# Designs tried in a protein design run: designed miniproteins, single chains, continued (2). Part 70

Each design is a single chain, and the fold is of that chain. pLDDT is the mean over its residues in the fold that is shown.

## One batch from the design tools (miniprotein)

Design m6420
Fold by ESMFold2-Fast:
Structure m6420 (fold): chain A 70 residues (1-70)
Amino acid sequence: SPELKKKIEELEKEIKRLQEEIDKKMEEYYEAVENKAPKEVIEEIKKEIEELRKKGEELQEQLMKLYDEL
């Protein structure tokens, strides 16, 4: 289905954008650790990364479901 393929492409694009956001947050995490930032700052960045990873898992589950419908 052309509509199904479009949904897959849109989800893949969204997942890619989310991965780029995670990568940026991981850089912030490593920089904070290297610069010996306060534990509270490091923990907040970790929490943000965890929330982004959870979103990624949900999007990947949606993507797998759409691939199964091909």
Scores: mean pLDDT 87

Design m6421
Fold by ESMFold2-Fast:
Structure m6421 (fold): chain A 66 residues (1-66)
Amino acid sequence: ETERLLDRFGKAAASRDLAGARRALAQLPPEALPEAERILQTIMASLPPDPVLEELRALLAERRRA
């Protein structure tokens, strides 16, 4: 399940599907958040700056602090 959620999150982030990425992120267990952050950082490094990706980065940081 976690691997499928991480895959869903990555695909949604890469396609700039904010709603899809948010749904996947909300379902991830806390122990999977570091891997989600690694996936997002990799995507952001390969793409130009994008407001959707910045929003996902902020949401992920908030989830990790909660």
Scores: mean pLDDT 80

Design m6422
Fold by ESMFold2-Fast:
Structure m6422 (fold): chain A 76 residues (1-76)
Amino acid sequence: SLSAVEGLFESKEAAEEGAKALSKLPGTLSTRVEPDPEGYLVTSVFEDRESAEEGAKLASKLPGTVSVSLAEVGAP
């Protein structure tokens, strides 16, 4: 099953660097950056849970990270 990592960043610059780092990880299928009321949200979709867990670890260590969450995405 696909898994997604959502990282909330305090600034657009931090979010863009976070998205760049996450997009380079093995198993990353897509990455997007969106404005959020509390900052900027980066969503990365991974091919499996193990890849997503590595993504969440990376996101949590990046400068400007406010929060990180991981969720399973149902395949059709």
Scores: mean pLDDT 82

Design m6423
Fold by ESMFold2-Fast:
Structure m6423 (fold): chain A 65 residues (1-65)
Amino acid sequence: GVDELRRRIEDTRRRLRETMDRYGRLSTEHRDNPEERRRISLEAGRASREAQDEIDRLTREMRRL
C-alpha cells in the first residue's frame, strides 16, 4: 500500500545520496583531469535524473491509491 511506496521512495533517496557521495569522491580523485571530471559530472546528473524519475513514478502510484 501507501506505506510500501513511501519506503521505496525513501530507499531511492538514500541510494541516490550514497551514489552522489561516491561521484563526489571520484571527482575529487580526478581533480587534475577536467575531461574525466566532466564525464563524472554527466554520470552524476544521469543518476540524479533517473532517481527523480523513479520518485515521480512512485509518487504518481501513491496518488492513485
Scores: mean pLDDT 84

Design m6424
Fold by ESMFold2-Fast:
Structure m6424 (fold): chain A 75 residues (1-75)
Amino acid sequence: SSTSQAQNLISLSQHYINLGKQHLSNGDNQSAISYATLGAQYAYQAKQLGSNNPELKAQAMKLMSEAGDIINEAL
């Protein structure tokens, strides 16, 4: 289902956001931006597929926000 696909994309987004945070903590700003950007892209796709599920939409929006925070800190 689109809901299951959205959940998988949320998991991928979380994985890449966590990698972005790890690289940011290590001072690898370039990798942090790259991973955060991937995380944001997966979160955006999850939001589109899970548009009728308020919880999935909220999770996706939170991940997009976290990705933005990583990118802003890495710049």
Scores: mean pLDDT 89

Design m6425
Fold by ESMFold2-Fast:
Structure m6425 (fold): chain A 64 residues (1-64)
Amino acid sequence: SDKELSRQYAEETLRINPSLTQEQAEGLEKGTLEGVAGFYAMVGLGSGIGGIGKYLQEAYDLRS
């Protein structure tokens, strides 16, 4: 089902990007603020700006 597919996608996202929180991985599917933070972490890692991605993730965690 679409719901199961989304869950599997979130699990795979966390497996590939272990620095993401579960909420951030789920947020990527739902387009929430948590997903935005997760997206920046992924982009930072994927585009070689990993330090910036981790900084944004930590800034979000401190705020929340």
Scores: mean pLDDT 56

Design m6426
Fold by ESMFold2-Fast:
Structure m6426 (fold): chain A 95 residues (1-95)
Amino acid sequence: KIEEKVKEIKKWLEENIDDESVKEYLIEQLEKAAEYAPKDPRLKELIELAAEAAKKKNLEALKLVAEGIYYLIDDKDYESAEAALKKAKELLKKE
């Protein structure tokens, strides 16, 4: 189910995002999140937020989700990851 959500988000990004560097970055973070999601419920929540952001066509929220994934997996900065998650949720409430 997580793998299916990531495939749908990746397809949306390929079809709707013109900036190749932004698209590549977002896809990379989503693939990392999918790999580690079975072991970390925060990554599962971030993938679910990414799916919601794609449905709402909110690129800024998608970028914040990718930032949160990066902080959790690559940087191990849990405070920054939580801040990014909170900002993404607030943006999606406004849409």
Scores: mean pLDDT 79

Design m6427
Fold by ESMFold2-Fast:
Structure m6427 (fold): chain A 85 residues (1-85)
Amino acid sequence: GEELIRKAEEAMKEKKYEEAANLYNEALGIIGLNDPIAVDILQNLAQSYLKLKNSSVAQRVADWLRRRGQTDLANQIASQAQQIA
């Protein structure tokens, strides 16, 4: 999982948002949504989809963050998704 997160972060820095989203999704599949690191992955995954203009997936990621108690982050992402939709 760690190596995939590192590669995804590099893709984000290079503005390769589709590649970053794919790597973060793969990392989540290995780590699982209940791992503490999943919050950081979900936040970056949402930002990737917002850059890709995919408001529907960004909204779903915001819902997952809300379920993990990250209400402020979830509301911020949901607001950004609404502006794109």
Scores: mean pLDDT 82

Design m6428
Fold by ESMFold2-Fast:
Structure m6428 (fold): chain A 92 residues (1-92)
Amino acid sequence: IDEAIELVKEAIEALKNGDYDRAIQLVREAIEKVEEALEKYKDNPEAVRALSGAIGNLGLAVEAIEKGDFDKAIQYLNEALEDLERAKEAVK
Protein backbone atom coordinates (compact mmCIF):
# COMPACT_ATOMS: atom_id res chain seq x y z
CA ILE A 1 0.00 0.00 0.00
CA ASP A 2 2.82 2.51 0.87
CA GLU A 3 4.41 1.91 -2.58
CA ALA A 4 1.05 2.58 -4.28
CA ILE A 5 0.64 5.85 -2.31
CA GLU A 6 4.13 7.00 -3.36
CA LEU A 7 3.47 6.13 -7.03
CA VAL A 8 0.19 8.11 -7.01
CA LYS A 9 1.95 11.14 -5.46
CA GLU A 10 4.63 10.91 -8.20
CA ALA A 11 1.88 10.67 -10.86
CA ILE A 12 0.26 13.90 -9.56
CA GLU A 13 3.66 15.64 -9.75
CA ALA A 14 4.23 14.30 -13.29
CA LEU A 15 0.82 15.69 -14.38
CA LYS A 16 1.65 19.10 -12.86
CA ASN A 17 4.93 19.08 -14.83
CA GLY A 18 3.20 18.11 -18.12
CA ASP A 19 4.79 14.62 -18.19
CA TYR A 20 1.54 12.89 -19.20
CA ASP A 21 3.08 9.64 -20.50
CA ARG A 22 5.04 9.26 -17.25
CA ALA A 23 1.90 10.01 -15.22
CA ILE A 24 -0.01 7.21 -17.03
CA GLN A 25 2.90 4.78 -16.46
CA LEU A 26 3.04 5.63 -12.73
CA VAL A 27 -0.76 5.22 -12.35
CA ARG A 28 -0.60 1.81 -14.11
CA GLU A 29 2.22 0.72 -11.76
CA ALA A 30 0.11 1.94 -8.79
CA ILE A 31 -2.85 -0.18 -10.06
CA GLU A 32 -0.53 -3.24 -10.15
CA LYS A 33 0.55 -2.59 -6.52
CA VAL A 34 -3.11 -2.16 -5.43
CA GLU A 35 -4.06 -5.46 -7.15
CA GLU A 36 -1.22 -7.18 -5.21
CA ALA A 37 -2.57 -5.63 -1.97
CA LEU A 38 -6.13 -6.82 -2.81
CA GLU A 39 -4.86 -10.42 -3.06
CA LYS A 40 -2.82 -10.05 0.17
CA TYR A 41 -5.73 -8.54 2.17
CA LYS A 42 -8.63 -10.40 0.48
CA ASP A 43 -9.97 -11.65 3.85
CA ASN A 44 -10.24 -8.06 5.23
CA PRO A 45 -13.56 -6.59 3.95
CA GLU A 46 -12.71 -2.96 4.86
CA ALA A 47 -9.33 -3.16 3.11
CA VAL A 48 -10.97 -4.80 0.03
CA ARG A 49 -13.58 -1.99 -0.19
CA ALA A 50 -10.93 0.76 0.10
CA LEU A 51 -8.47 -0.92 -2.33
CA SER A 52 -11.31 -1.54 -4.85
CA GLY A 53 -12.23 2.15 -4.58
CA ALA A 54 -8.58 3.07 -5.24
CA ILE A 55 -8.44 0.88 -8.40
CA GLY A 56 -11.65 2.51 -9.65
CA ASN A 57 -10.33 6.05 -9.10
CA LEU A 58 -6.92 5.19 -10.62
CA GLY A 59 -8.65 3.80 -13.73
CA LEU A 60 -10.78 6.95 -14.03
CA ALA A 61 -7.59 9.05 -13.68
CA VAL A 62 -5.96 7.23 -16.66
CA GLU A 63 -9.12 7.79 -18.74
CA ALA A 64 -9.17 11.50 -17.78
CA ILE A 65 -5.47 11.92 -18.75
CA GLU A 66 -6.13 10.21 -22.12
CA LYS A 67 -9.04 12.64 -22.74
CA GLY A 68 -6.87 15.66 -21.79
CA ASP A 69 -8.93 16.41 -18.64
CA PHE A 70 -5.93 16.88 -16.37
CA ASP A 71 -7.80 18.71 -13.58
CA LYS A 72 -10.25 15.79 -13.32
CA ALA A 73 -7.33 13.33 -13.43
CA ILE A 74 -5.74 15.08 -10.40
CA GLN A 75 -9.11 14.93 -8.57
CA TYR A 76 -9.36 11.15 -9.19
CA LEU A 77 -5.73 10.63 -8.08
CA ASN A 78 -6.44 12.53 -4.83
CA GLU A 79 -9.56 10.37 -4.27
CA ALA A 80 -7.37 7.27 -4.84
CA LEU A 81 -4.92 8.58 -2.19
CA GLU A 82 -7.81 8.89 0.30
CA ASP A 83 -8.89 5.31 -0.53
CA LEU A 84 -5.30 4.03 -0.08
CA GLU A 85 -4.95 5.80 3.31
CA ARG A 86 -8.24 4.12 4.41
CA ALA A 87 -6.83 0.76 3.26
CA LYS A 88 -3.66 1.37 5.33
CA GLU A 89 -5.79 2.12 8.41
CA ALA A 90 -7.89 -1.05 7.82
CA VAL A 91 -4.75 -3.31 7.79
CA LYS A 92 -3.17 -1.95 11.01
Scores: mean pLDDT 84

Design m6429
Fold by ESMFold2-Fast:
Structure m6429 (fold): chain A 88 residues (1-88)
Amino acid sequence: MGKDVLEFLQRIENMIQEPLKIAKEKNDPQLGIQIAQQNIEKLKKEEEEIKKKAKESGVEVPEGIIQTYQDLIKKLQDIIEEFKKKLE
């Protein structure tokens, strides 16, 4: 398992927590939305890169990896909707 898995999980947690923390510290829900949208785009690019590398190697991407990316994107979308409720 090792350090790389822990660093990956920490990065994922940071991507979810960062928009919440910064919006709270700066009292700026709009900035929170912007950061969450940027993190969604990063996750989409990573998913596409994983699919591309798997295809080039003739290997199927495990369904659990794709599901993890989709779940993270959904969490960030839910954060955006929560911030929108605070703006109006």
Scores: mean pLDDT 78

Design m6430
Fold by ESMFold2-Fast:
Structure m6430 (fold): chain A 76 residues (1-76)
Amino acid sequence: ADELIAAAKAGDIEAAKKAFLTAVAEAQQLGLEHPEYQQELVETMQELEEAIEAGDLDKAVEAAKRLKKLMEEAKK
């Protein structure tokens, strides 16, 4: 998640796409272990993907920060 936020802040869409794939794999694993977070994780990943595809880096940063918070909460 930190790598994704950094890439989006830097305006590096290609780096953001690569970091997104890593974050998706981690978030999917957390959603399987903590089903109560699964819906929010999926929803946030969809918002992030749409923002990256649209080149909306401000929305991508917001969605990436939300994903990071959800992943941290799921690990508690």
Scores: mean pLDDT 78

Design m6431
Fold by ESMFold2-Fast:
Structure m6431 (fold): chain A 80 residues (1-80)
Amino acid sequence: MTPEELLKQAREAMEKGDYDTAIELYRQALELEGGKNLKVKSEIARANAMKAEADGKTDLAKSYRIVADELEKQYEEEKK
């Protein structure tokens, strides 16, 4: 399976609220791409935040959201 196919399946799992499956698929895609894709790392952090929120762990969800937002910002603005 290609990284693109794994990312598609991970996003479909997110839409279903299957965060554990989404996280695993995102990690597999990241490893196939050499572990450096900041956007995929951000999506993993976002999935962890949503899982923590679903589990009632609000503070943990906030921490993951901050990490996801920072990784997304680094991806969008690499030239600073």
Scores: mean pLDDT 82

Design m6432
Fold by ESMFold2-Fast:
Structure m6432 (fold): chain A 64 residues (1-64)
Amino acid sequence: MSDEEIEKLAKWLVDNEPLLQPLGVERLKEIIKKYHRNLPEEIAKVPGVNLVQANIIYHAVHFG
């Protein structure tokens, strides 16, 4: 996934997913870049990320 694709996805998620808005664009970019191939349980290990937020990120990355 390119840096441009990650930025576009992070901005879209902040604008369209109320539960991800508190994370912000920059933090979502970092999470997607590091964990986009990981399961939701691994994403939820990121400080301040819960399993619900992790599932939303996982589905957005893998299913468009």
Scores: mean pLDDT 80

Design m6433
Fold by ESMFold2-Fast:
Structure m6433 (fold): chain A 78 residues (1-78)
Amino acid sequence: MKVKVTLPDGTELELEVGDDADEVLEKIEPYLSDIDAGMLALVIGVYQTVDKSSKLTEETIKKIKEIVERAVKEKEKE
């Protein structure tokens, strides 16, 4: 399962179940505001703690997509 996410600069990133959550965070973080990057880190940290896994699940991917899409909308509003 692959999910395409468009970053605020127009770059497309593919997220897949089983990807390393820390690597995905590092790839997305430079494109987000401090607030959105903090929210992304919090979401990943919560899922890593609950599932005791550093790997992305479908729920984690869905939440990452929601955060990135919100950041893109805020950028378009300016």
Scores: mean pLDDT 71

Design m6434
Fold by ESMFold2-Fast:
Structure m6434 (fold): chain A 86 residues (1-86)
Amino acid sequence: MELEEKLKELIDKASTVEELRDGILAFAREHGLSAEEVMELLYKIAKEKTPEERARIFEAMVLVGGELGLPGEKITEFIKKAIEED
């Protein structure tokens, strides 16, 4: 998906978790994505990344999910899917 590729580019260009969080939030607003849609894209991208980059994405998912009003339990579900789900 072109949208997924654009988000991957954004993740690769961000130097800090704070830049990553702010970039993802701006991306979600620009594309009219719900909290759940953003988390679905993030877990799909995380599944294809190295362990180090995956940890960075998971930290950003906690921050983004919180800012978008998702409960911590729901954020944890998406992170777990990126690790355990085929």
Scores: mean pLDDT 79

Design m6435
Fold by ESMFold2-Fast:
Structure m6435 (fold): chain A 85 residues (1-85)
Amino acid sequence: FTQTQKNLILSAIKKLLEEDENIKNTIIKQLKEMFGITVSDNIDTILNTLKKILEDNPIDFLKFLKSLPKEILDKILDEIKKISS
């Protein structure tokens, strides 16, 4: 990932975390299941955790995205398209 791509992905996820409690809860659950990381339901804490994974291990971050339900992954991709256009 380029820095621009990382920023787009994180911005898209931030917006969805703010707008959709189900997406927030699903991301929290997957962070625990895949990485053993327990995060509070605070959006900034979740986002900072995702940022660290994306920066430290982008391959594991891709696996995380692919582990999300298709509906949530599609919403993230659609949001990236909106902010990149």
Scores: mean pLDDT 83

Design m6436
Fold by ESMFold2-Fast:
Structure m6436 (fold): chain A 88 residues (1-88)
Amino acid sequence: MRETLERVRELGLRLLDLALQISDEKERQLTLQAVALAHQGIAALEAGDFARARALADQLEALAEQISNEEARQTILEAARLLREAAA
């Protein structure tokens, strides 16, 4: 659990850094939304709310489909995967 929470936090920080490098306003806003969802996912896991963590993973996957920046997309999908695995 602790290792998964730490890794999701690291991915959230990476997404924040990537958002600052994205010149497209829409993609930057979607990437920042993914940061917020990742933080909510961490809070859900810490609270033992596995249903919410899975729902947040689904929302992250849906956001990733709207992002053309490959590095941001892959980082979001990795965060979603970790939340889903921890909630299983």
Scores: mean pLDDT 85

Design m6437
Fold by ESMFold2-Fast:
Structure m6437 (fold): chain A 72 residues (1-72)
Amino acid sequence: TAAAEALDRGGARAAASGAGPAAIEYIKQAGKALHEGNNQEAADYLRRAAEAAGTPEAREALLKAADVVEQA
């Protein structure tokens, strides 16, 4: 799905851009929520990941992913 692709790409980009372990934990929670059909909860976890992200680039990637997941 578009939401799953956005989460995968956004999460990978964030990890490559220095998101850090706390952000990665939230990305995993977002993936679990998305598999359970909870797109809003997944988007909320991605926003928490963005807040925990160690770099502006990682933050931006996660916020873009959250917008796509929420709108899917």
Scores: mean pLDDT 85

Design m6438
Fold by ESMFold2-Fast:
Structure m6438 (fold): chain A 99 residues (1-99)
Amino acid sequence: MSREEFLKEFEKAVERIAERLGLELSEEERKKILEYVEEYYDKLGLVFSVETIAGAALRLVLGREGRPQSLRRVAEAAGVSERTVGEAVELIGSVVIEN
């Protein structure tokens, strides 16, 4: 998958997850989620599915913005296991935080 294809599918996955969670995302939150995943993709690429990466990035960014979402609810909305999202949160969070 090209970087451009990944980003388009990622944006769609984030919107699906947010809708399933009953979340309204601000334009600023959407921008932060995209910037966050661009840094991750440039360093690691597709280590997880697009849905897993979208769920993990959404949870990480919203957590920082004071809107924490449970791993279980995010995993259910993404259609993946809680364990898989948890592993993605740890890996993506470490890569972006440890700049």
Scores: mean pLDDT 80

Design m6439
Fold by ESMFold2-Fast:
Structure m6439 (fold): chain A 85 residues (1-85)
Amino acid sequence: SLIEEAVKAVREALTADGIPEDTVERAVEAVREALEKAKSPEEAVYNATRALQRSLLEDGVDTKKANEATTRAGLKVSEVLRKIE
């Protein structure tokens, strides 16, 4: 499903940014929940990005690193969801 593809893309982006595995798994679960509750692709990208940023900050990830990782992962989510024709 597109949700699983987006979740995989987020996990890969966060791992590439050097975020610890346990933090990645918590962030990915927050993203999955946001994507499952969204009613449109635009809402999905917005809610997933906000959930991801919040999860990283609550886990103690530095603000600059959390913002950079969130921006990169958000672009990946948007790219995956644009495949919906």
Scores: mean pLDDT 82

Design m6440
Fold by ESMFold2-Fast:
Structure m6440 (fold): chain A 90 residues (1-90)
Amino acid sequence: SEKNEEAIKIWKETSEKVKKLIKENAKNEEIKKVLDEGAKKIAEILDVPVEESIAGHIAESLKVVIEKKSNEEALEVIDVAEEEFIKYLK
């Protein structure tokens, strides 16, 4: 659907921003804000509450990864999360 394509586009843009921030050693709080803003936009497009949305659930999981894992591992998990999100909407 057109809404699913828009949601995928926003998630890809969010993932690229997050990966850039990680590579620049930005603060975890800044990275988490980008994840939350992306998930909220996707939830709005798909007309679901963010806390019940797949994008919201993935964002919460990635926040834990950013806090607990190395930057290299976090970048790998973000790429996997993008592929899973795309698969979910197709």
Scores: mean pLDDT 88

Design m6441
Fold by ESMFold2-Fast:
Structure m6441 (fold): chain A 73 residues (1-73)
Amino acid sequence: AEEELRRAEEEIEEGRRLIEEGRRELEEAKNDESLTATQYAGRVIRAIGVIVEGELRIRRAEERRRRALERLA
């Protein structure tokens, strides 16, 4: 149970890292005026994909953490 809690906390941190990475890539794309509209769209889509993956990872890990806490209570 405690090992599951620790793993969930680690996955939450990894998800946060992915979100920050995706947001950084999104801002870099916004500030890169050398990109064509198609290249910009591709980078935005990729960055959003990374953010969404991080968000989903956090939500799944939060559910696992909740269940682990219920077992410890």
Scores: mean pLDDT 81

Design m6442
Fold by ESMFold2-Fast:
Structure m6442 (fold): chain A 69 residues (1-69)
Amino acid sequence: MTIPAGSTLLVGHGSGSRSAVQVLDSPDPVATTGLVDTSELWAKSEVVDSRPGFSVVRLTEDLEMEQLE
């Protein structure tokens, strides 16, 4: 599924090509939790807040997300 540009995400820090995200705010209804490609996430987002273990980012472009089961 697609998370629209302008959405705010909570990103957990981890190793790997995929990052777990929680959608905190979105202009369109989307699933609240999923997996995204890590490189696409950081290419298509702007960091709003960064803390140990997590970051809060705002999407500058639409991002594909795989909804968690």
Scores: mean pLDDT 77

Design m6443
Fold by ESMFold2-Fast:
Structure m6443 (fold): chain A 69 residues (1-69)
Amino acid sequence: SMQDQLALDRANERGDAANARVREYWGLYDQLKAGKLAPSQLDPTTRRVLADLADLAGDAALAQQLRAA
C-alpha cells in the first residue's frame, strides 16, 4: 500500500542519515589512526563517540587517549 511504501521510504531515509553519520565517525577514526588528527582537536562529544568506536575496534590505547583528552 501507499502507507507501507511511505513508511519504508522514511525508514530508508533515517537509515541513510544514520549510515552517513557512522561513516563520518569512522572517517575521523581513520584520520586519528593515520596521525592526521589529534584527540585534542575534537570536541568532547565527538571524542566520547570515537572512544567507544575505538573500544569496539579493539584499540584500547586510542580509546584511553580520546577519554583522557
Scores: mean pLDDT 78

Design m6444
Fold by ESMFold2-Fast:
Formats: structure tokens, C-alpha cells, sequence
Structure m6444 (fold): chain A 87 residues (1-87)
């Protein structure tokens, strides 16, 4: 379901954020998988992809922001799930 895809994309994006300064290649792989799943969400997915990339850019620029970026990922996931449920 689209809800399961959105939840899985969110979890992969959280993993990308967590790995960003531990293993850059692994972080890139998680981000790529998250964006591939977001692509399957249609119009909702386009907004999710843009915001996910912005969150990763913030994490790369400001390593100390990991807690705030993870909150951003959770909010993005919740907004995407809400849009999918509202049709």
C-alpha cells in the first residue's frame, strides 16, 4: 500500500540521517532507496523527495543538527501519511 511505502521511505531516510557522518556511502544508499520509494507516491512523492534532499543537505552542513533533522524526517513522514489517507 502507499501508506506502507511512505512509512518505509521515512525509515530509510532516518537511517540515511543517522549514517551521514558514520558511513557516507551507506547514507547515500539509504537516501537513494528512500527517494525510489517516494517516487512511487506520485504527487505526494515529489514534495517528499524535495524535502528529504533538503533535510539531508542540512544534516551534511550541520552535523550537530541530527536531532532536529530526525524530527524533520518524522514530520515529513506524518504529513505524507496524512495526505495519502485524505486521498
Amino acid sequence: SLLELAEKAGELLKKAVEEAYKDEKKAEEYLKKALELADKLGEVGEEVKARAEALMDVQKEFPESVEEVLKGVELLKEEALKKIKEK
Scores: mean pLDDT 80

Design m6445
Fold by ESMFold2-Fast:
Structure m6445 (fold): chain A 82 residues (1-82)
Amino acid sequence: EEVVLSPELLEELQKIEKEGQERLDALKADPNATDADILEVAIETLKEVIEVLKKYNVPKELIERYEEMLKELEKKLKELKE
């Protein structure tokens, strides 16, 4: 019910999120960047988060929340390419 994340897991997650945000900020500064490019970076960042959660044996229920977010982002990317 209450999931306590380890300090090591939190540090790895924060690093991934920071690196993802830096990539998004760089795309926003690029006048040639598309919504699809931004969404692809978000998808890649979320996949990295999910892999770290699996590495630290985080409860499946928490991982499933991120996997659901990933499905929503992948659906949006598909809609942009259709």
Scores: mean pLDDT 79

Design m6446
Fold by ESMFold2-Fast:
Structure m6446 (fold): chain A 77 residues (1-77)
Amino acid sequence: SHMEEERRKKLLEQIEKDIVDAFKLIVDALNKIWQKHHPNPTPEQLAQNQADVDRLNKSIEEAEKKMKEWLEKRLKE
């Protein structure tokens, strides 16, 4: 029924949100570990860390997109 489909969509959206939140926690934890090891960072170290965080976030976004594309392809085959 339409109500069962809507409930399923909401559950999937919550699962996706929980997965994204988990990845964000991992990125935040890694950044905090870096900060503990670099208590007086140079401007170059700060820039490199920001670049690494940005790269990791982009990789997570690309992996999520590819996973969704892979699932859609498999459902059509």
Scores: mean pLDDT 75

Design m6447
Fold by ESMFold2-Fast:
Structure m6447 (fold): chain A 99 residues (1-99)
Amino acid sequence: MSRFEQIFEEALALAREGLDAGLSVEEVFERVKEYLMKEYGFSEEEARRFALSVLGEQAVAAVDAGRREEARALAAFLRRHAPPVMDPYIDAIEAGAAA
């Protein structure tokens, strides 16, 4: 596994832990961002982009697990904060959460 893959898996686990503990999506996003900056020396912009990718992966996992409310909350956050190039990906998450 590459260092990047290991960091991504650790960030996914941290996001999952926060969501399972009942933290808001915004609180989970900030926690992941701070973790990446403190532990791995990411810039704020690098940590922000990485954390959005982590939340996107958790949104897909939420759709697959039938956690529709979680998937909708994650998709809504991503739509407000992610670049427009991600819109088709977010649309797919929202469609899956509605099914």
Scores: mean pLDDT 84

Design m6448
Fold by ESMFold2-Fast:
Structure m6448 (fold): chain A 78 residues (1-78)
Amino acid sequence: MRAYVEERVARADALFEEGLRRRDPALFREAARVYQQLLDDALYGSPSLLTAPEDVARLEAQIRRSRELAEKVEAELR
C-alpha cells in the first residue's frame, strides 16, 4: 500500500516537473489529476493510505499549486 502512494506521488511530481520544464499547462492538469485521484482513493476508498492530517494537507496543497500553475501558464500562452 505505501508503495502505491509513493509511486503515484512520484509520477505526479514527475509530471509537475515536466510541466515546469516545458511550460505545458496540460502536464500541470495531469499532475493535479493524479494527486486528486490519490486523495480520493485515500479519503473514500482506503483511509489507511494517508494516516496523518499533514499528508492530506500536503497533497491538497500540491493539487491547488498544480491547478494554479496550469492557469498561469495557460494565461501566459494567450
Scores: mean pLDDT 78

Design m6449
Fold by ESMFold2-Fast:
Structure m6449 (fold): chain A 74 residues (1-74)
Amino acid sequence: SQLQELQQKYKEHKKKAEEALKKGDYKEASKHYKEGAKVLRQASDLVSDPQTSEGLLKGAKELEEKAKELEKKA
């Protein structure tokens, strides 16, 4: 399903962000958090439940904020 594919992409970006953070590569970590946020926004468009969609969008905004903070450290 499309949602399973998006879940896998989200997990991949989280893993790559964590790996980048361990190496002190804040710019690379920020990039992967931004890509993870895009995946969450795509998933929000595919869910019919408004509360679930809102939760995914909130998650995306939180990742976008984390990415901004990491860019300041780079």
Scores: mean pLDDT 87

Design m6450
Fold by ESMFold2-Fast:
Structure m6450 (fold): chain A 85 residues (1-85)
Amino acid sequence: PLSEEQRKAANEITLEGLNRIQRVIAEGLAAGASREEILARVEEVIDEMLAELKRKFGLSDEEIARIRAGLLEMVEQLLDSRLAA
């Protein structure tokens, strides 16, 4: 049901967002930032990505909230894994 152009756009937005999240985590850890500081910055990136997806694909606020929660849970698990010795 998505056009080829829409599928390409969705993939590009998602990959760019994930790349930005990974970079924020790597830079934060390298700088000795706290878990809370890294999560706050990641949350900004997630919110920017989701706002663009909402504008282009018409996702509901409920769908956005669920995706946001899932992404944050994934990032928290990743941070906990990397911060463990």
Scores: mean pLDDT 79

Design m6451
Fold by ESMFold2-Fast:
Structure m6451 (fold): chain A 75 residues (1-75)
Amino acid sequence: MPSEEELEELKELEEKINEILKRYEEKGSLSPEEARELKELLDRQIELVARVFNLSDEEVERWRAAVEEQIKLLE
């Protein structure tokens, strides 16, 4: 069961991710610094979700690879 602290962190991560994605929609591309920040936020979200839902290492690695591919498309 996720803790109240884990749920709050997930909410904060989602808000930060959405802010970066909004900048992408407005500009059509992310700067290298914005892309790096997005990757760091998504990696943290993956870590928390994997812990909460007991995802396998293989599922986590596949999700991280998909995130890296997605971010490259936004640059």
Scores: mean pLDDT 80

Design m6452
Fold by ESMFold2-Fast:
Structure m6452 (fold): chain A 92 residues (1-92)
Amino acid sequence: DEIKKLLEEMKKLVKEIKKLTDEAKKAADNKDIDKLKSLYKQMQKIMDKMLKLEKQIISLKPSKEEMREMVLLLAEATMYYLLVLELLKEME
């Protein structure tokens, strides 16, 4: 099941972006703007990978259930990304 493997890859990327978000919160608490900028750049690369996986899944004509799971994973990753962007803006 190719779609299932791609969704599992997306789940791993969401776990990575969550870990980077926790590190970003710690960097913000320590007023480490260079670390926060570095973490945000890493998160941008993960978001690029997420969008690539989205395109691959859509090309395989996912079921309604698979589409819903994909959308929820993208939404979760986007929420973490926007949270770190907000932290970065607050420190500028």
Scores: mean pLDDT 89

Design m6453
Fold by ESMFold2-Fast:
Structure m6453 (fold): chain A 69 residues (1-69)
Amino acid sequence: MTEEQVNEVQEAVGEFAETIAEAQTMEKEEAKKRIAEAGDKLIEILKKAGASKEDVEAAEKLKEELVAK
């Protein structure tokens, strides 16, 4: 990964965390939808940046766990 791609991934991770925090004040169905959308964006950015399979799987698992709650 380039330094630029690492920065983009870190920003996407931060945006995902912010979405999770915001979702705690929302209705459960809307919260799940927002978390799923933010998680999908993070996964897309990771794949585009050429992240390892482990990193992509970690992001997918985190998204699934948060949506399942």
Scores: mean pLDDT 77

Design m6454
Fold by ESMFold2-Fast:
Structure m6454 (fold): chain A 51 residues (1-51)
Amino acid sequence: ELEAALAELPDRQRAAIVLHEFHGLTHREVGERLGVSEHTSKSHISAARRR
């Protein structure tokens, strides 16, 4: 289920949810890793969760 959902996401949203869900990073840490703000990181993760 998760693998199929991830395959349909844009690279940025997929990276964000993987870092948050699988690596246990906070929204701030995901933003730092991706070079975006914490707010943008939250947006990517929310978009990924809604499919």
Scores: mean pLDDT 70

Design m6455
Fold by ESMFold2-Fast:
Structure m6455 (fold): chain A 93 residues (1-93)
Amino acid sequence: EKIKKLEEKVREAEKELKEKFEKWLKENPAYGREAMLDFYEEFTGLPREELEELANNPEDQEGWRRFVTRAVVKLGKGTEEEVEELVEKREKE
C-alpha cells in the first residue's frame, strides 16, 4: 500500500512538472532548450549532464520516471528512502 501511494505521487509529480514546464516555455519561448535545462536543474537539483541526456531521449520512459522520482523528493512529497524502495521494487519486478 505505501509503495502504491508513492507511485501515485510520482505520477502526480510527473504531470505537475510537465504542466509547469509547458507554462514556463510559453512564457519564455526565446530561450528554448537551454531554458528547459535551466528550469529542470533548478526545480529538481539534478546534474545538467543527466538532464541533457533525458532531453535528447524524451521517449525514454525509464529515464523520465527516474527523473520524476527524484523530483518527488525535491517537492517534499516523499523521502529518499521511500524513493529507493520504489526503484528497487520496479527493478525486481
Scores: mean pLDDT 63

